# Designs tried in a protein design run: designed miniproteins, single chains, continued (2). Part 96

Each design is a single chain, and the fold is of that chain. pLDDT is the mean over its residues in the fold that is shown.

## One batch from the design tools (miniprotein)

Design m7544
Fold by ESMFold2-Fast:
Structure m7544 (fold): chain A 89 residues (1-89)
Amino acid sequence: MLEELAEASRRAYEEAASLSEEELIQMVKDAGASEEAARKVAELVRKAAEYARKAYEAAEEGDLEKALEYAKKAEELVAEAAKVYEEDL
């Protein structure tokens, strides 16, 4: 569990970090979203990546409770970003 959680969290924040904020905004705009929605999505994705990184760090330290808390927060932020994107399209 803890090792799997660490690996999943690491992959999540690495994927999010692979795109620059400008690239993410452009991709969301190219998909038909407004600039306002694209910026909001980029902000939420960045925050989700921060929580995924914190989840990975907590898992590496053996703090399963904190790792799960941060992982859930990252998931909530990704869901919120998806909702903003879907509502604008």
Scores: mean pLDDT 74

Design m7545
Fold by ESMFold2-Fast:
Structure m7545 (fold): chain A 69 residues (1-69)
Amino acid sequence: SEKEKEYQRILDEFVEKMKKENFPDEEIQKAVEWLKKRYETRPLSIDEFKKLAETILNNLKIKKELKKQ
């Protein structure tokens, strides 16, 4: 379905963005598994899922920068 294609696109974009930010593969895998589990436990709209992925990426970036300080 179109919804499943958008879901997969959001996950693929999330992975690409994490790779560009130089996150290790283990952390990318953990974040992807968390997003998948979150969607499985309480399904979100595509817009909500996209916002969730963006929020998680931003939070991970902030935590990464704080650890360097």
Scores: mean pLDDT 83

Design m7546
Fold by ESMFold2-Fast:
Structure m7546 (fold): chain A 68 residues (1-68)
Amino acid sequence: DDGARSGRAAADAAAGGLGGAAASTGNWEKYKASQTPEGAEYGRLGAEAGQAGDVAAASEYGRLAYKA
């Protein structure tokens, strides 16, 4: 609840970074991965990048997965 800075940072990351890719990828990518192998590949790369702490890379891969 408290921690406006941390909360906002997490929200910003979700909108245009790790959180955004993770939040969208966590649900939508799971479905998309079952549908399209291309999206699955990008989703995996995004998840790996996110796990490594590459917010920018994770966000980019999330976008590519959605676009694919």
Scores: mean pLDDT 58

Design m7547
Fold by ESMFold2-Fast:
Structure m7547 (fold): chain A 111 residues (1-111)
Amino acid sequence: SEELKKKIKAAEKIIKENPDSLEAAEAYLLIGKEYLLLGEYEKAIEYYDKAVKLAPDSIVAAEALELKGQAYLKLGKYEEAIEAYKKALELDPNNSVAKENLKKAEKKLKE
């Protein structure tokens, strides 16, 4: 949609103006979320990785890792999904959604 394109461009502007900031990490997370909504899972993962790299021990990183796990789960990449959810739970151990999706990914990988 036109709204999603505008959100991506606004986020890209924030990144350009302050590339090594928490605001840039949040902007990468937002771009990743827009690509996830579009079903562009590989692009979403790239942006989540950028968010984690800029703010590795943050709430932003915790959310990016959870959504990265969801993107991998959609791609049928269960080992990568498990790793992402485990990292998300290291940052936020009480995330029930990440915990449930981790078990779903493990069931897909192990019979």
Scores: mean pLDDT 88

Design m7548
Fold by ESMFold2-Fast:
Formats: structure tokens, C-alpha cells, sequence
Structure m7548 (fold): chain A 68 residues (1-68)
């Protein structure tokens, strides 16, 4: 379900955020961008509507911006 997919990606995003604490900003931005692209591509391949994938990517970006 979309709920399960969203939960999995958010849990992975939280782990990535933790791993990026104290890293240089250039590394943080590179890793965040790479992760967001992967979420978008894998979400679309899994048949999730583009609007839902876009909202998930935005939420992941917001969480990174607030945390790192």
C-alpha cells in the first residue's frame, strides 16, 4: 500500500538524516538529492501516482532541511 511504502521511505530518510549529522554541507546536499531521486524513480516504477510520489519527496526534503 502507499501507506506502507511511505512509512518505509520515511524510516530510511530518518536513518540517512542521522548518518549525515556533522558531515560537510556539500556531502549532505549530494546524498539528499541522490536519495530524493531514488525515491521518486522507485515510487513511479512501483505504480504510485506521480502526485503522491512528489508529495513524499517534498516531505523528505522538508525533514532534511529541518534536521541538517
Amino acid sequence: SMEEIRKRWLEEAERLIESLRGKPRSVQLEEVTRFAKRVYEEGLKAGVPETEVALLVQEIGDRFEEAV
Scores: mean pLDDT 83

Design m7549
Fold by ESMFold2-Fast:
Structure m7549 (fold): chain A 73 residues (1-73)
Amino acid sequence: DQDRQRLQQQIQEVQQQIADLERQAKQLEEEAKRLAKENPEEGKKLEEEYEKLKQQIEELKKRFAELQDQYLA
């Protein structure tokens, strides 16, 4: 079934993207905390990037759930 193969591949790609973004978010959170003391302006910028990554992760998790529902249907 070509549709199932396509969905399975998309699910794997989304899982990998989530893992990569969660790793990046953790690094940004730690660096933002460090820079908040030395350079508050740059620290705030990294905190904003961290919040954007969290939103992207949540959207990807929603897409992952939708793809799984399609695959299991």
Scores: mean pLDDT 82

Design m7550
Fold by ESMFold2-Fast:
Structure m7550 (fold): chain A 89 residues (1-89)
Amino acid sequence: DELAQRRLALLEELEKAKKEFEELLKKAKEAGADEKKIEEAKELFEKGVELLLKALSAPEITEESEKLIKEGKELIKKALELLKELLKE
């Protein structure tokens, strides 16, 4: 079942991203990184998660679901990259 396999893969990616985000968030806070940038990353991550969950709650993966998956993944990637950049400074 292609749909079930794809949903499982997306859920696994989301769980990994959540764990990575929490670790990076902890490190950024401990490093005294810019609170405004931390909040920006948090908002991007939360929105990305929301879009992925909306796509996963649909009975079928449609073209609309594909766009939600792509946008959600891009927002999560941006959130992780922003926290990583804060840790380089």
Scores: mean pLDDT 83

Design m7551
Fold by ESMFold2-Fast:
Parts: sequence; structure tokens; C-alpha cells
Structure m7551 (fold): chain A 81 residues (1-81)
Amino acid sequence: EADELIAKGLELLKKGDYEGAIEYFEKALELDPKNARAWTGLGLAKYKLGDLEGAKKYFEKALEIAPGMTTAEENLEKIKK
């Protein structure tokens, strides 16, 4: 299920496996393309890898789907220069 894939992605982020986290979030989005939590997870993984533009894009996608997603909003603000 998408929720289980997202949970696994977040676990991998916590362990520092950012590429593995991306794989799980992408699989979650294959099941549910409008899952704002999966888009937020992709943004976090990209941010950790130093891909600030990719992170920004994915956080903006999460907010487009769920405007009240505080995690995506807070992290997007941290990326703005």
C-alpha cells in the first residue's frame, strides 16, 4: 500500500539512504500520484542529496495537492535564498 511505501521511505531517510528513500516514494506515487506525503518525502530526499531545485519542485507539487501540508511549506521556506 502507498502508506506502507511512504513509511519505508521515511525510515530510509532517517538512516541516510536517500536514494533508497526516493525509490520507495516513487513507488508510492505510482500507486497514488496525488499523495502529498510522497511528494514531500521526495522533496526531503532531494534536499538531503543537495538537489535544492529538485527539492523545491517536489515541495511545490505537495503544496499544489495539499495546500495545508506544513512540512512541505516549512522545508520550501528553508530552501528560499
Scores: mean pLDDT 80

Design m7552
Fold by ESMFold2-Fast:
Structure m7552 (fold): chain A 96 residues (1-96)
Amino acid sequence: MEIVELFRELGELLATQSKETAIAVLREIIEYLESKGLFEAAEKVREAMLAILKGDYEAAREKLVEAAKIISKESKELQEEIIEFLKKVIEELKKL
């Protein structure tokens, strides 16, 4: 599932960033998911954010994968929108 691979890549990239940058990126993702009505997936991303604040990047990765699994149950159209958004976020992170 492309969505699961993107959230894994995101988790790996966030581990290479400052905590401030990682938290800002995850807040953007939470806001985006909530705007799409994906409150359960947004909550998993919020749990990943809390894990990063504690320095627990393994727990953060696990929570991001859980968010991806929730999204994978949504319509193909909604999944494609989220995939495009995440690709853009990942591209911007790679430039930092």
Scores: mean pLDDT 86

Design m7553
Fold by ESMFold2-Fast:
Structure m7553 (fold): chain A 66 residues (1-66)
Amino acid sequence: SLREEVEKGLEAAKAGDAKTAAEYAEKALQMSPGGGIGRALEAGLKAAKAGDAKTAARYLEQALSM
């Protein structure tokens, strides 16, 4: 589910694993490409691809709160 993919991505990001966080954020974005959740996932994926696990975690947590 969308929630499970975002939760797995957040767990990876909190562990400092930006690569795994990016993989789960990408899967979640494919499930919800638009709206507020989609924008938060896009921002999280961009941060994760840049190796910024802390910023990725922030955006993935934001997506879960929506």
Scores: mean pLDDT 83

Design m7554
Fold by ESMFold2-Fast:
Structure m7554 (fold): chain A 72 residues (1-72)
Amino acid sequence: MDWEGQVKEYEERIKENPDDYQAWFNLGLAYFQLGKYEQAILYYGKALSLRPDDEVVRENLRRTRAALEEAR
């Protein structure tokens, strides 16, 4: 899977529409797959700020924070 290509695509989308929840969420997923957990947390956090009650984003944040702790 081309996760770096996905990052570029979604970064372009958020530059055009900073309220694009899907782009922020998918940036978090792509950075998680690249092992860049701190960046993934940042982008998931932005997605959660746009939709605070989104349990899918909360679960992905929880998993990413756990992965970051394992990597430290």
Scores: mean pLDDT 82

Design m7555
Fold by ESMFold2-Fast:
Structure m7555 (fold): chain A 81 residues (1-81)
Amino acid sequence: MEEEAELQKRVEERRKRLEDFLKNNPNITDEQKMILRMSELLTELRRGKRDDVLNELKELAKKYIRDPQALEDFIKELESL
């Protein structure tokens, strides 16, 4: 339980940092915002593979990847990690 709480706190702190960065940089395009959010999620996934991070990355991909084939290929690659 304590270990899970520390991991959750780290995820929340990184998300706050990213959202603060995006808020303070109004010239960032939606495409750049997507890339930055995906980059942070991939970094967290590499540090410790967690279902919550993986699911968030899949949901972000579903929101921004409009090509159904590209979306399926991306999800398949994530699930093979």
Scores: mean pLDDT 69

Design m7556
Fold by ESMFold2-Fast:
Parts: structure tokens; C-alpha cells; sequence
Structure m7556 (fold): chain A 71 residues (1-71)
């Protein structure tokens, strides 16, 4: 669980830096290690919103679906 938390924290930092691809990768890894991680789910939702703003709607929809499944 600590590793999942660390990855979710790093994903959140990359999201804040505008590095959406890195944030997505680490957020997905965090959710894979801890499927019930609300933090990872929230980060993926934030990244999804950012990707949607870039016109990457399909990728955004996939992340929104994953975030919903974790709650």
C-alpha cells in the first residue's frame, strides 16, 4: 500500500506540473497496486480532465471509467 500511495503522490505532482502522460502512467500503476485507492482515482480523474481539455477525449473517458470503478 505504501508504494501505491507514493506513486499516487508522484502522479499528482506530475499533474500539477502539466505532465499529463507521466501523471497518467503513475496514477494507473498506483491504481493497479491498490484498486481501492481514492487518491489514485482522484488523480486519474484530474488527468482525464486535463486530457479532455487537450482533445484526447477517448483517453480521458477511459480514465474517468477507471476512477468510477475504484469507489
Amino acid sequence: MERARELAEKAEEYYRQGKLEEARRLGLEALRLDPRSRRAARVLAYVGAGLHMQGKDDEADELFALAERSV
Scores: mean pLDDT 80

Design m7557
Fold by ESMFold2-Fast:
Structure m7557 (fold): chain A 60 residues (1-60)
Amino acid sequence: MVTVELEFDSISKAIGTALRVIGDMPEAEVKLEGNKLTITAPDTPENRKLLEELKEEAAK
């Protein structure tokens, strides 16, 4: 398993990202805490790449 924690400027962004993760990674466990999103998913190259892309987007 791989776990990534993302922090967003707003709760709306965090919710939008959570919904995208649920759609793109159905095996992922998502925990939303205000503007902070914790994602736990199977440790695959595809999931790592997607999580890194989401992390980069959250940083912008």
Scores: mean pLDDT 79

Design m7558
Fold by ESMFold2-Fast:
Structure m7558 (fold): chain A 61 residues (1-61)
Amino acid sequence: SPLERQVDLLGDALLRLAREDPELARAVAETLRSHLPTLSPELQARVEELLARTEEAIAAA
């Protein structure tokens, strides 16, 4: 779906942000996590995977 493609692009952007500005990446990830309950189950799973990858990248920075 178009939304799934946008989530993938957002994931790439967040991974780049985690390297450049891990504090801002953490704030953005926290905001996305707060919206998880409003998403469909399929989108929740994709965003949770995106958030897990972002947290790994922040920890590695």
Scores: mean pLDDT 80

Design m7559
Fold by ESMFold2-Fast:
Structure m7559 (fold): chain A 75 residues (1-75)
Amino acid sequence: MSEEELARLKAELALATPKPGDSATPSAEYYYLMGLVYEAEGKYDEAVEAYKKALELKPDFAEARDGLARALAAQ
């Protein structure tokens, strides 16, 4: 995944969150994005942790589940 793709994903997720200043705690979407960043860097252990936190906040987050499965398989 390229740096431009990661920047685009960050922009899309920011647009998808209607309240950018809604909470002091990071959103599930934020942790999912962090998981994608770690996965792109080959840091699969950190990606697993980020995806798990996304799922703790939003258990019905299919994209985060897929990311977790990929990161676990890549270890």
Scores: mean pLDDT 72

Design m7560
Fold by ESMFold2-Fast:
Structure m7560 (fold): chain A 62 residues (1-62)
Amino acid sequence: METLLSLEQAEAAARATLEAHGASEEVIKEALEEIRKLAKEKGALTVTELNKIVSKALEKAE
């Protein structure tokens, strides 16, 4: 039941979500950096992990 995202999928989803919520390019870049680290280490990340990173970046934007 776990959905795994590739690096490309996670980056695209995070960027789209953060941009839709008015996050700055700096915040988006920071979130993408975090995603890349996790995806590189694990080969992929779960939707839950992606959401956690995006949520953190979005809080920074506010």
Scores: mean pLDDT 77

Design m7561
Fold by ESMFold2-Fast:
Structure m7561 (fold): chain A 62 residues (1-62)
Amino acid sequence: TTRERMEEVIKRSLLEETGDSLSEEEARKAAREATEHIERGDYEKAEEVINKAIEEARKRKE
């Protein structure tokens, strides 16, 4: 479905941005949450979910 494709794309983008700092399960959860917000037309909240996941993963690199 379109939802599954969006979730997969967002998951891959998160893993590429964070390297190995974010687990595949964590990236999948963030991608699902962001995709749900996108489907509701809430792009601002979707972006917040993505940015929070990236920021949390970056803190783990230190």
Scores: mean pLDDT 79

Design m7562
Fold by ESMFold2-Fast:
Formats: structure tokens, C-alpha cells, sequence
Structure m7562 (fold): chain A 60 residues (1-60)
């Protein structure tokens, strides 16, 4: 299982990153706490793409 903890510049960006991850892989487990988003996804192409999309929203 892939697990990433991402810090976003603001709450709106954190929500955007979380929604991007869920939209690409509905099986992803996403936890949002303020500007910090924890994403857990299966180690599959869809799971990797979900995490990479969230990283891109975070500026990573």
C-alpha cells in the first residue's frame, strides 16, 4: 500500500488535492487535517496516479 503525507499551502488546496486523489481512485483512503492530507492507496497504476495528482496540487 502506498502512503503519502502532503502539506498544502492552504485548506482549499488540501481539499483540492484530496478530491483529485479520490476522483482518480475511489478506493484511496484520504484523511484531511487542516492543510495536511494523508493519502493511502493500493500500489496499482491508479493508486500511483492518485498520489501523483495530489502531489502536483501540493506543488511537488
Amino acid sequence: MLKEVLEFPNVQSAIGGALSAIGLNPDAKVTVKGTTVTIEAPDTPAGRKAIEAAKKVAGQ
Scores: mean pLDDT 78

Design m7563
Fold by ESMFold2-Fast:
Structure m7563 (fold): chain A 72 residues (1-72)
Amino acid sequence: DEQRQRALEHLRKGAQYLLEGDYEKAAEHFEKAAEASPNPEAREYFLKAAEYAKKGDTVLAGEYAGKGVAAL
């Protein structure tokens, strides 16, 4: 599914920016992953990942990103 592939690509970029300490870009890509996600549960988790990334909470951002992938 092209939407799932787009969500996973944005998730990958978000995770990369999170590891690099660029929390604003990480959040942007997690928000784009949410937009591309067909499952409402996955969308909610990616939006929470973005919220925690903006706060610099890398542990919770990663946790919710992982939950989003599992729900995708």
Scores: mean pLDDT 87

Design m7564
Fold by ESMFold2-Fast:
Structure m7564 (fold): chain A 60 residues (1-60)
Amino acid sequence: SLEELQKELKEIAEKYKKLLEEYDKAVENNAPQSEIDKIKKEIEELKKKGEELNKKIVEL
């Protein structure tokens, strides 16, 4: 179970990095605010999932 949690955390971290890159590009390219807001919301959701998984791993 620990290995599975670590794998999921790694996948979340990779998605998080990609979304941060998309966010930076969207802001730099003056994308519509609605598009920027969607990316930001996805980043926040992934961050929460990563924090919850990390807490479970640490508490094992």
Scores: mean pLDDT 82

Design m7565
Fold by ESMFold2-Fast:
Structure m7565 (fold): chain A 108 residues (1-108)
Amino acid sequence: VQESGGSAQEGGTLTLSYSGLSGKAVKWYRQAPGKAPELVAATDGVVIEYGDSVKGRFTISKSGTQASLKINSLRAEDTAVYYVAAADSISGTFDQWGQGTQVTVSPR
């Protein structure tokens, strides 16, 4: 089950957590208001891949049944619903989607 979302100020840090993973790999998607979901990161706990829009600010991890997404230097554009999908490999089909988690970033 995916953990509840959160709110934070610009420049801050926010961590999203998901527990109960059934696969060895996870994919993180970001869906901004009115837009299609965008793949932002994927990992199998060893190999980590980041989308160009989030490089240097997003850190993802997987340990056992836990997955986390840490967003550093929060920006207003990070306001979105985040989804995690689990699969048995990073190159495999991700077909087990977690519940969407709302993230809201307030301007300072």
Scores: mean pLDDT 73

Design m7566
Fold by ESMFold2-Fast:
Order: structure tokens, then sequence, then C-alpha cells
Structure m7566 (fold): chain A 78 residues (1-78)
């Protein structure tokens, strides 16, 4: 991998993580969830955010956030 490719992947992961944390924080603020439920929601949100960025690197932060939040809510239902 080139340094540019590594830097791009690090930036992508960092963006996904920030959005997943925001979605999880808002979910925790709106619902009474356990730490285990919050962790599960975060993992689901992070995975979905990465998937969106892999499918469309130009995806807006709003689009990524909406998909991540839905994945987090779905994970709480499981």
Amino acid sequence: MSQEEIDAEVDRIARAMKIALKATDELVAQHEVTPEQALRAFIAAFGEALKVLDENPDASEEEIYERARQAAEDALQA
C-alpha cells in the first residue's frame, strides 16, 4: 500500500468512528440503555458507516449518520 492509500483509510476509519460515536451518544440520550447495549449499538453503527464509505467515498456526513443511526437502533432490537 502507498502512504496515500494508508492515510485515506485512516481518515475513512476516523470519520466512521466519529459518526458512530455521535449516533450512539444520541441514542443513549434518548433511551435508557445498558453499557452492553450501547457497545452493541456502536459496533453496528461503526460497521454500517464503514460500509457506506466503502460503497460511496463521497457520501455526505448526513447520509453516513442516518445509516449508522438506523443500524444502531436495529442492533438494540436484536
Scores: mean pLDDT 80

Design m7567
Fold by ESMFold2-Fast:
Structure m7567 (fold): chain A 87 residues (1-87)
Amino acid sequence: DDEETIKKLKEIIEKDPKNLEAYLQLAELYVKRKDYEKAKKVLEEAIKIDPKYAEAWLKLAEVLEKLGKYEEAEKYRAKALAIDPEL
């Protein structure tokens, strides 16, 4: 149940706002539901907490492509690879 999982992830984030994996999982569920604007906001919050979280930059780039923001997506993909070349 995606709704129940979303609720649980939001509770995890509320109790531990530095749990970056919970932000990624929440964003991934929003992407699965094609709710790209909500996925974008969640990923932007993760990046505010840790600007060196390369996987969040990469997933944000993927979401921006889904939103048709190709130039911004390429910029953020490059940023992710600059932080972690092994992505």
Scores: mean pLDDT 87

Design m7568
Fold by ESMFold2-Fast:
Structure m7568 (fold): chain A 107 residues (1-107)
Amino acid sequence: SAMEKQRERLKKIDEFWKAVVDYLKKNLDKKEQTLALALITYREEMLKVAEAIDPELAERFKEIYEQMEKEPTPELAIQLTDLIIEILKRVKERGPTEEFKRIEALL
């Protein structure tokens, strides 16, 4: 039924975000977790940050977001979180770009 399909979709969305939060907690400190959640929340700014670091990272984020809209999975949660960790690592190594500073200003 339509109600059963909607309930299953909401369950998958909940499981997806729980997987994101759990994986962030295992790999990042509290400050880095806050920055990661801001990057996830401010999608357009996150894509600009990714593009400034590596256009291939930006394309991978676009693909993950498109897949999330169709069917959120724990595998996509891990992929999203791994890309966020990679961005934070590269920002730490290279210094924050103007795009990253805009996201920090939103916190």
Scores: mean pLDDT 78

Design m7569
Fold by ESMFold2-Fast:
Structure m7569 (fold): chain A 87 residues (1-87)
Amino acid sequence: SEKEELEKLVRWMQERFLQAKEYVAQGKYEEALALLQEMEEEMKARGLNKQAELVQQAIEYLKAGKYEEANRTLGLAITALIMEAGA
């Protein structure tokens, strides 16, 4: 169902987010950015444009070294996915 698909997507985003944070902690910014770009492309491919915009904003914060803002913004993207998970 659409709800099950969105729930899987939320788990996938959470896993990618934790991996990206780990890369940032290691100074592997290119790897972190690649993960977030993959997330943005997946959102766009699914027509989740609002969520894709939030992930893109998180990418820009990460590029600027604003890790707290990036974390918060990605959290908003995940919340927006959960809100649509009711199908």
Scores: mean pLDDT 78

Design m7571
Fold by ESMFold2-Fast:
Structure m7571 (fold): chain A 65 residues (1-65)
Amino acid sequence: GLSRERIERALEGSSEEVLEVNREIAEKLREIGDALDEAIAEGRRKGLSREELSELFGELTGGKG
C-alpha cells in the first residue's frame, strides 16, 4: 500500500521504490476518478439537475457551488 514510509523511501532515490510509489499513485488517482463517476451517476439516478451536480462536485473539490 501507499504509506508515508514508502513515499519517503522513494524521495531518498530508490528507483524501484519510486516506480512502485508512482504506480500506486496512478492507481489511487484512477480509483478517485471512478468514485467521482459513481457519485455523478448516483446523483443523476436520484434526479439531481446539472446545477445540483456541479454544486456537489464543487463541494468535493472545495470550490464554490
Scores: mean pLDDT 67

Design m7572
Fold by ESMFold2-Fast:
Structure m7572 (fold): chain A 56 residues (1-56)
Amino acid sequence: SLADLILPLLEKAGKVTLLDENGNVIAEFTPQSTKEDIEEAIKKAGKKPFGVLAEP
């Protein structure tokens, strides 16, 4: 799942931001985010992810 892709990024980054094709923020995740939190945020957004931005 997309959550399984994002979780490893959060082990090294302080923040991961999920973006749509227009550069709008779909959701933001921190190392405190669980797999369930990530999956729920993606479902609530109702948008197709285009990119991810990992920040320290």
Scores: mean pLDDT 80

Design m7573
Fold by ESMFold2-Fast:
Structure m7573 (fold): chain A 69 residues (1-69)
Amino acid sequence: PSVNEEAFRKLSQEAAVNVLRLELARAEKEGASPEALAYYRQAIEAAEKGDFDSAIEYANKGLALYAAS
């Protein structure tokens, strides 16, 4: 079965947002820094716009700050 570009984009966008929301909730529960949480929030916003390059960049920055704790 083939997935068209628009359907794939929409599913990928929803999946990315859901994963990032779960990571944000986990980071908040674990007491991550405000800076790490801000990057996760920016990643969610970028993913909601379909800007996956920015979403990945922000998510990686948030994770790096959280992991360095």
Scores: mean pLDDT 77

Design m7574
Fold by ESMFold2-Fast:
Structure m7574 (fold): chain A 59 residues (1-59)
Amino acid sequence: DLLDKLIEAIKNKDVTTALELLRKLLEEGLPEEVIKEVKTAIDNEDFEKAIKLVKEAKE
């Protein structure tokens, strides 16, 4: 659910919502390294890479 919401926020280029969802996912136990990689992709405006990283974390 939160991962799907994160993918949607990234697709919409809603950086503020994406960062808030990443904070919640970190609190729910998603590895900090994955959070950092997704944040870096968003900061670089590489939204395709950010979506791919989230989908890989969902597996």
Scores: mean pLDDT 81

Design m7575
Fold by ESMFold2-Fast:
Formats: structure tokens, sequence, C-alpha cells
Structure m7575 (fold): chain A 55 residues (1-55)
């Protein structure tokens, strides 16, 4: 679904923006929102980026 792909890409871009700002709480919130929306793979990708940034 092209619309869902666009939403997923926007969430990933927002997560990267928040990581650049070191807003780790915002990144966690985005990951949780993605998971609650049934976007489990997207949530895992966001959490992986957060873990990498914290390493």
Amino acid sequence: DAAQEAIDQNLLAEAERLLAEKDYEGVEWLAETAELSGRHELAEKIRAKLAEAKA
C-alpha cells in the first residue's frame, strides 16, 4: 500500500530527526506508536536506530 509506505517513511524520517536532536524519549514514543499501529517491523527498525545511537 503506497499510502502506508509513505506513512512508514515519514515515521522513519521523524525518528532520525529526533535522534539528531538527541530526543530519545520522542524516538521511543514513535517506536511505540508504530507498534500499536501494527507496524512491528517499523517499530523494530526505530528501536534499533535508537540503540545504535545510545551505544
Scores: mean pLDDT 79

Design m7576
Fold by ESMFold2-Fast:
Structure m7576 (fold): chain A 80 residues (1-80)
Amino acid sequence: VLALKVLAVELGDERAVEPLVKALKHPDADVRAAAAFALGEIAQKGSPAVKEIAVKALEKALKDVDPTVRVAAQHALYQL
């Protein structure tokens, strides 16, 4: 793990993570499920810091009222 590279990647991925975290609160369940899946993919490719942010957001998605969103969050967390 390269600390300087991790920070640089984290800043770029943080911009992507924030819109996806907001999408987890979208009224459309399909959009929330897609956001959960995308967060998992970003965390899998991203830095440890991005992984921590994504895990927290996905933990929230596990409590979603829609079962499709919960399944997407579980799948994303399972890949991490």
Scores: mean pLDDT 70

Design m7577
Fold by ESMFold2-Fast:
Structure m7577 (fold): chain A 78 residues (1-78)
Amino acid sequence: SEEERQKWFEELKKRIDELRKKLKEAGVSNDEINAEVFAELAVEIDLRTGQITPEEVEAHRERLKEALLAAFKRIEES
């Protein structure tokens, strides 16, 4: 339902905001915070839409985080 979809979006936003806050408080760099946040968002969407299974979550998160950090480095170098 639309109500369940909106509830999921709000819950996801809260979790992402808390993750960002925790990483910032831990002194993690902005690039690493952005990579973690974007990877977590993508993983949650892929899991919700059935693109990945629960067993694939950890490996998928790590792959996305590494790819994002590499992309950020390339952007800085351009």
Scores: mean pLDDT 85

Design m7578
Fold by ESMFold2-Fast:
Structure m7578 (fold): chain A 75 residues (1-75)
Amino acid sequence: SDKKKELQKEILKKIGEILRLIGEMLDLEAELKKAKEEGDEEKAKELEEKIEEIKREIEELKKEIDKLTEELKKL
């Protein structure tokens, strides 16, 4: 049914967004390690804040996926 396909597409789209955010987080984690090694405390704090923002976005997307998955199960 078309409804199942649309829900599956939305779930896959959000999974893709999570994967992109994980990639961005890995890059920021690498920059954070370098900033800490160089003793750049201000840059380390900024990077830690950005990483926490990304973690929060991932959690929101996971909750949205769970909601869509429950809707898919009802079809």
Scores: mean pLDDT 89

Design m7579
Fold by ESMFold2-Fast:
Structure m7579 (fold): chain A 60 residues (1-60)
Amino acid sequence: MEEVRKELDKKMEETKAKLDAEISRLRQQPVTPETQLEIEVLEAFKAMIDALKKLEEKRK
């Protein structure tokens, strides 16, 4: 039980870190409609992960 919780937390942190790295990489590229849309999608995924982590923290 606790091991599953730690694994989920770890995967969420890893996913968020990868999203941050990808967003940073895209922001260094020339601004195109494609890269802008991709950044917006990745930022939305990051916000969803943050919301899920906050819900999990609140449930203790």
Scores: mean pLDDT 76

Design m7580
Fold by ESMFold2-Fast:
Structure m7580 (fold): chain A 63 residues (1-63)
Amino acid sequence: SLETVKELLSQVLEKKIAVPKEKIPDVFNLLAQGNEALEKFAKEHPVKNLEELIELARKYFGA
């Protein structure tokens, strides 16, 4: 879970995974929380792929 989240975020930062323009703010909002917040998020919200991560970020951080 935590390793999957870190790997997916790393790949987004390295531009190895294309993220739709409308979902980019959700990804950056999650990244802006910092490593401790990311670890807490990954522990509380296990994700298997980038789509699940973006959906959880949308629900968790809201607009």
Scores: mean pLDDT 61

Design m7581
Fold by ESMFold2-Fast:
Structure m7581 (fold): chain A 67 residues (1-67)
Amino acid sequence: DPFDRDVLAAFGEIYHALANLALERGEPLEEVIEMYEKAADLYTQAGDSEGAEEVRKKAEELRKQLE
């Protein structure tokens, strides 16, 4: 199971990095939000509460821009 958590953390980092890159490049906000939410789910499953909180905050900020 520790191996599975490491894999989940790695995928979380990948989606987090992809979301940051997409945001920087001006990709559609809905697509960027989806990537941050995926990263948050993966970080949560990996037990990385700090990483999950960081990307959830980014997703919330972007959702506010869509209202």
Scores: mean pLDDT 83

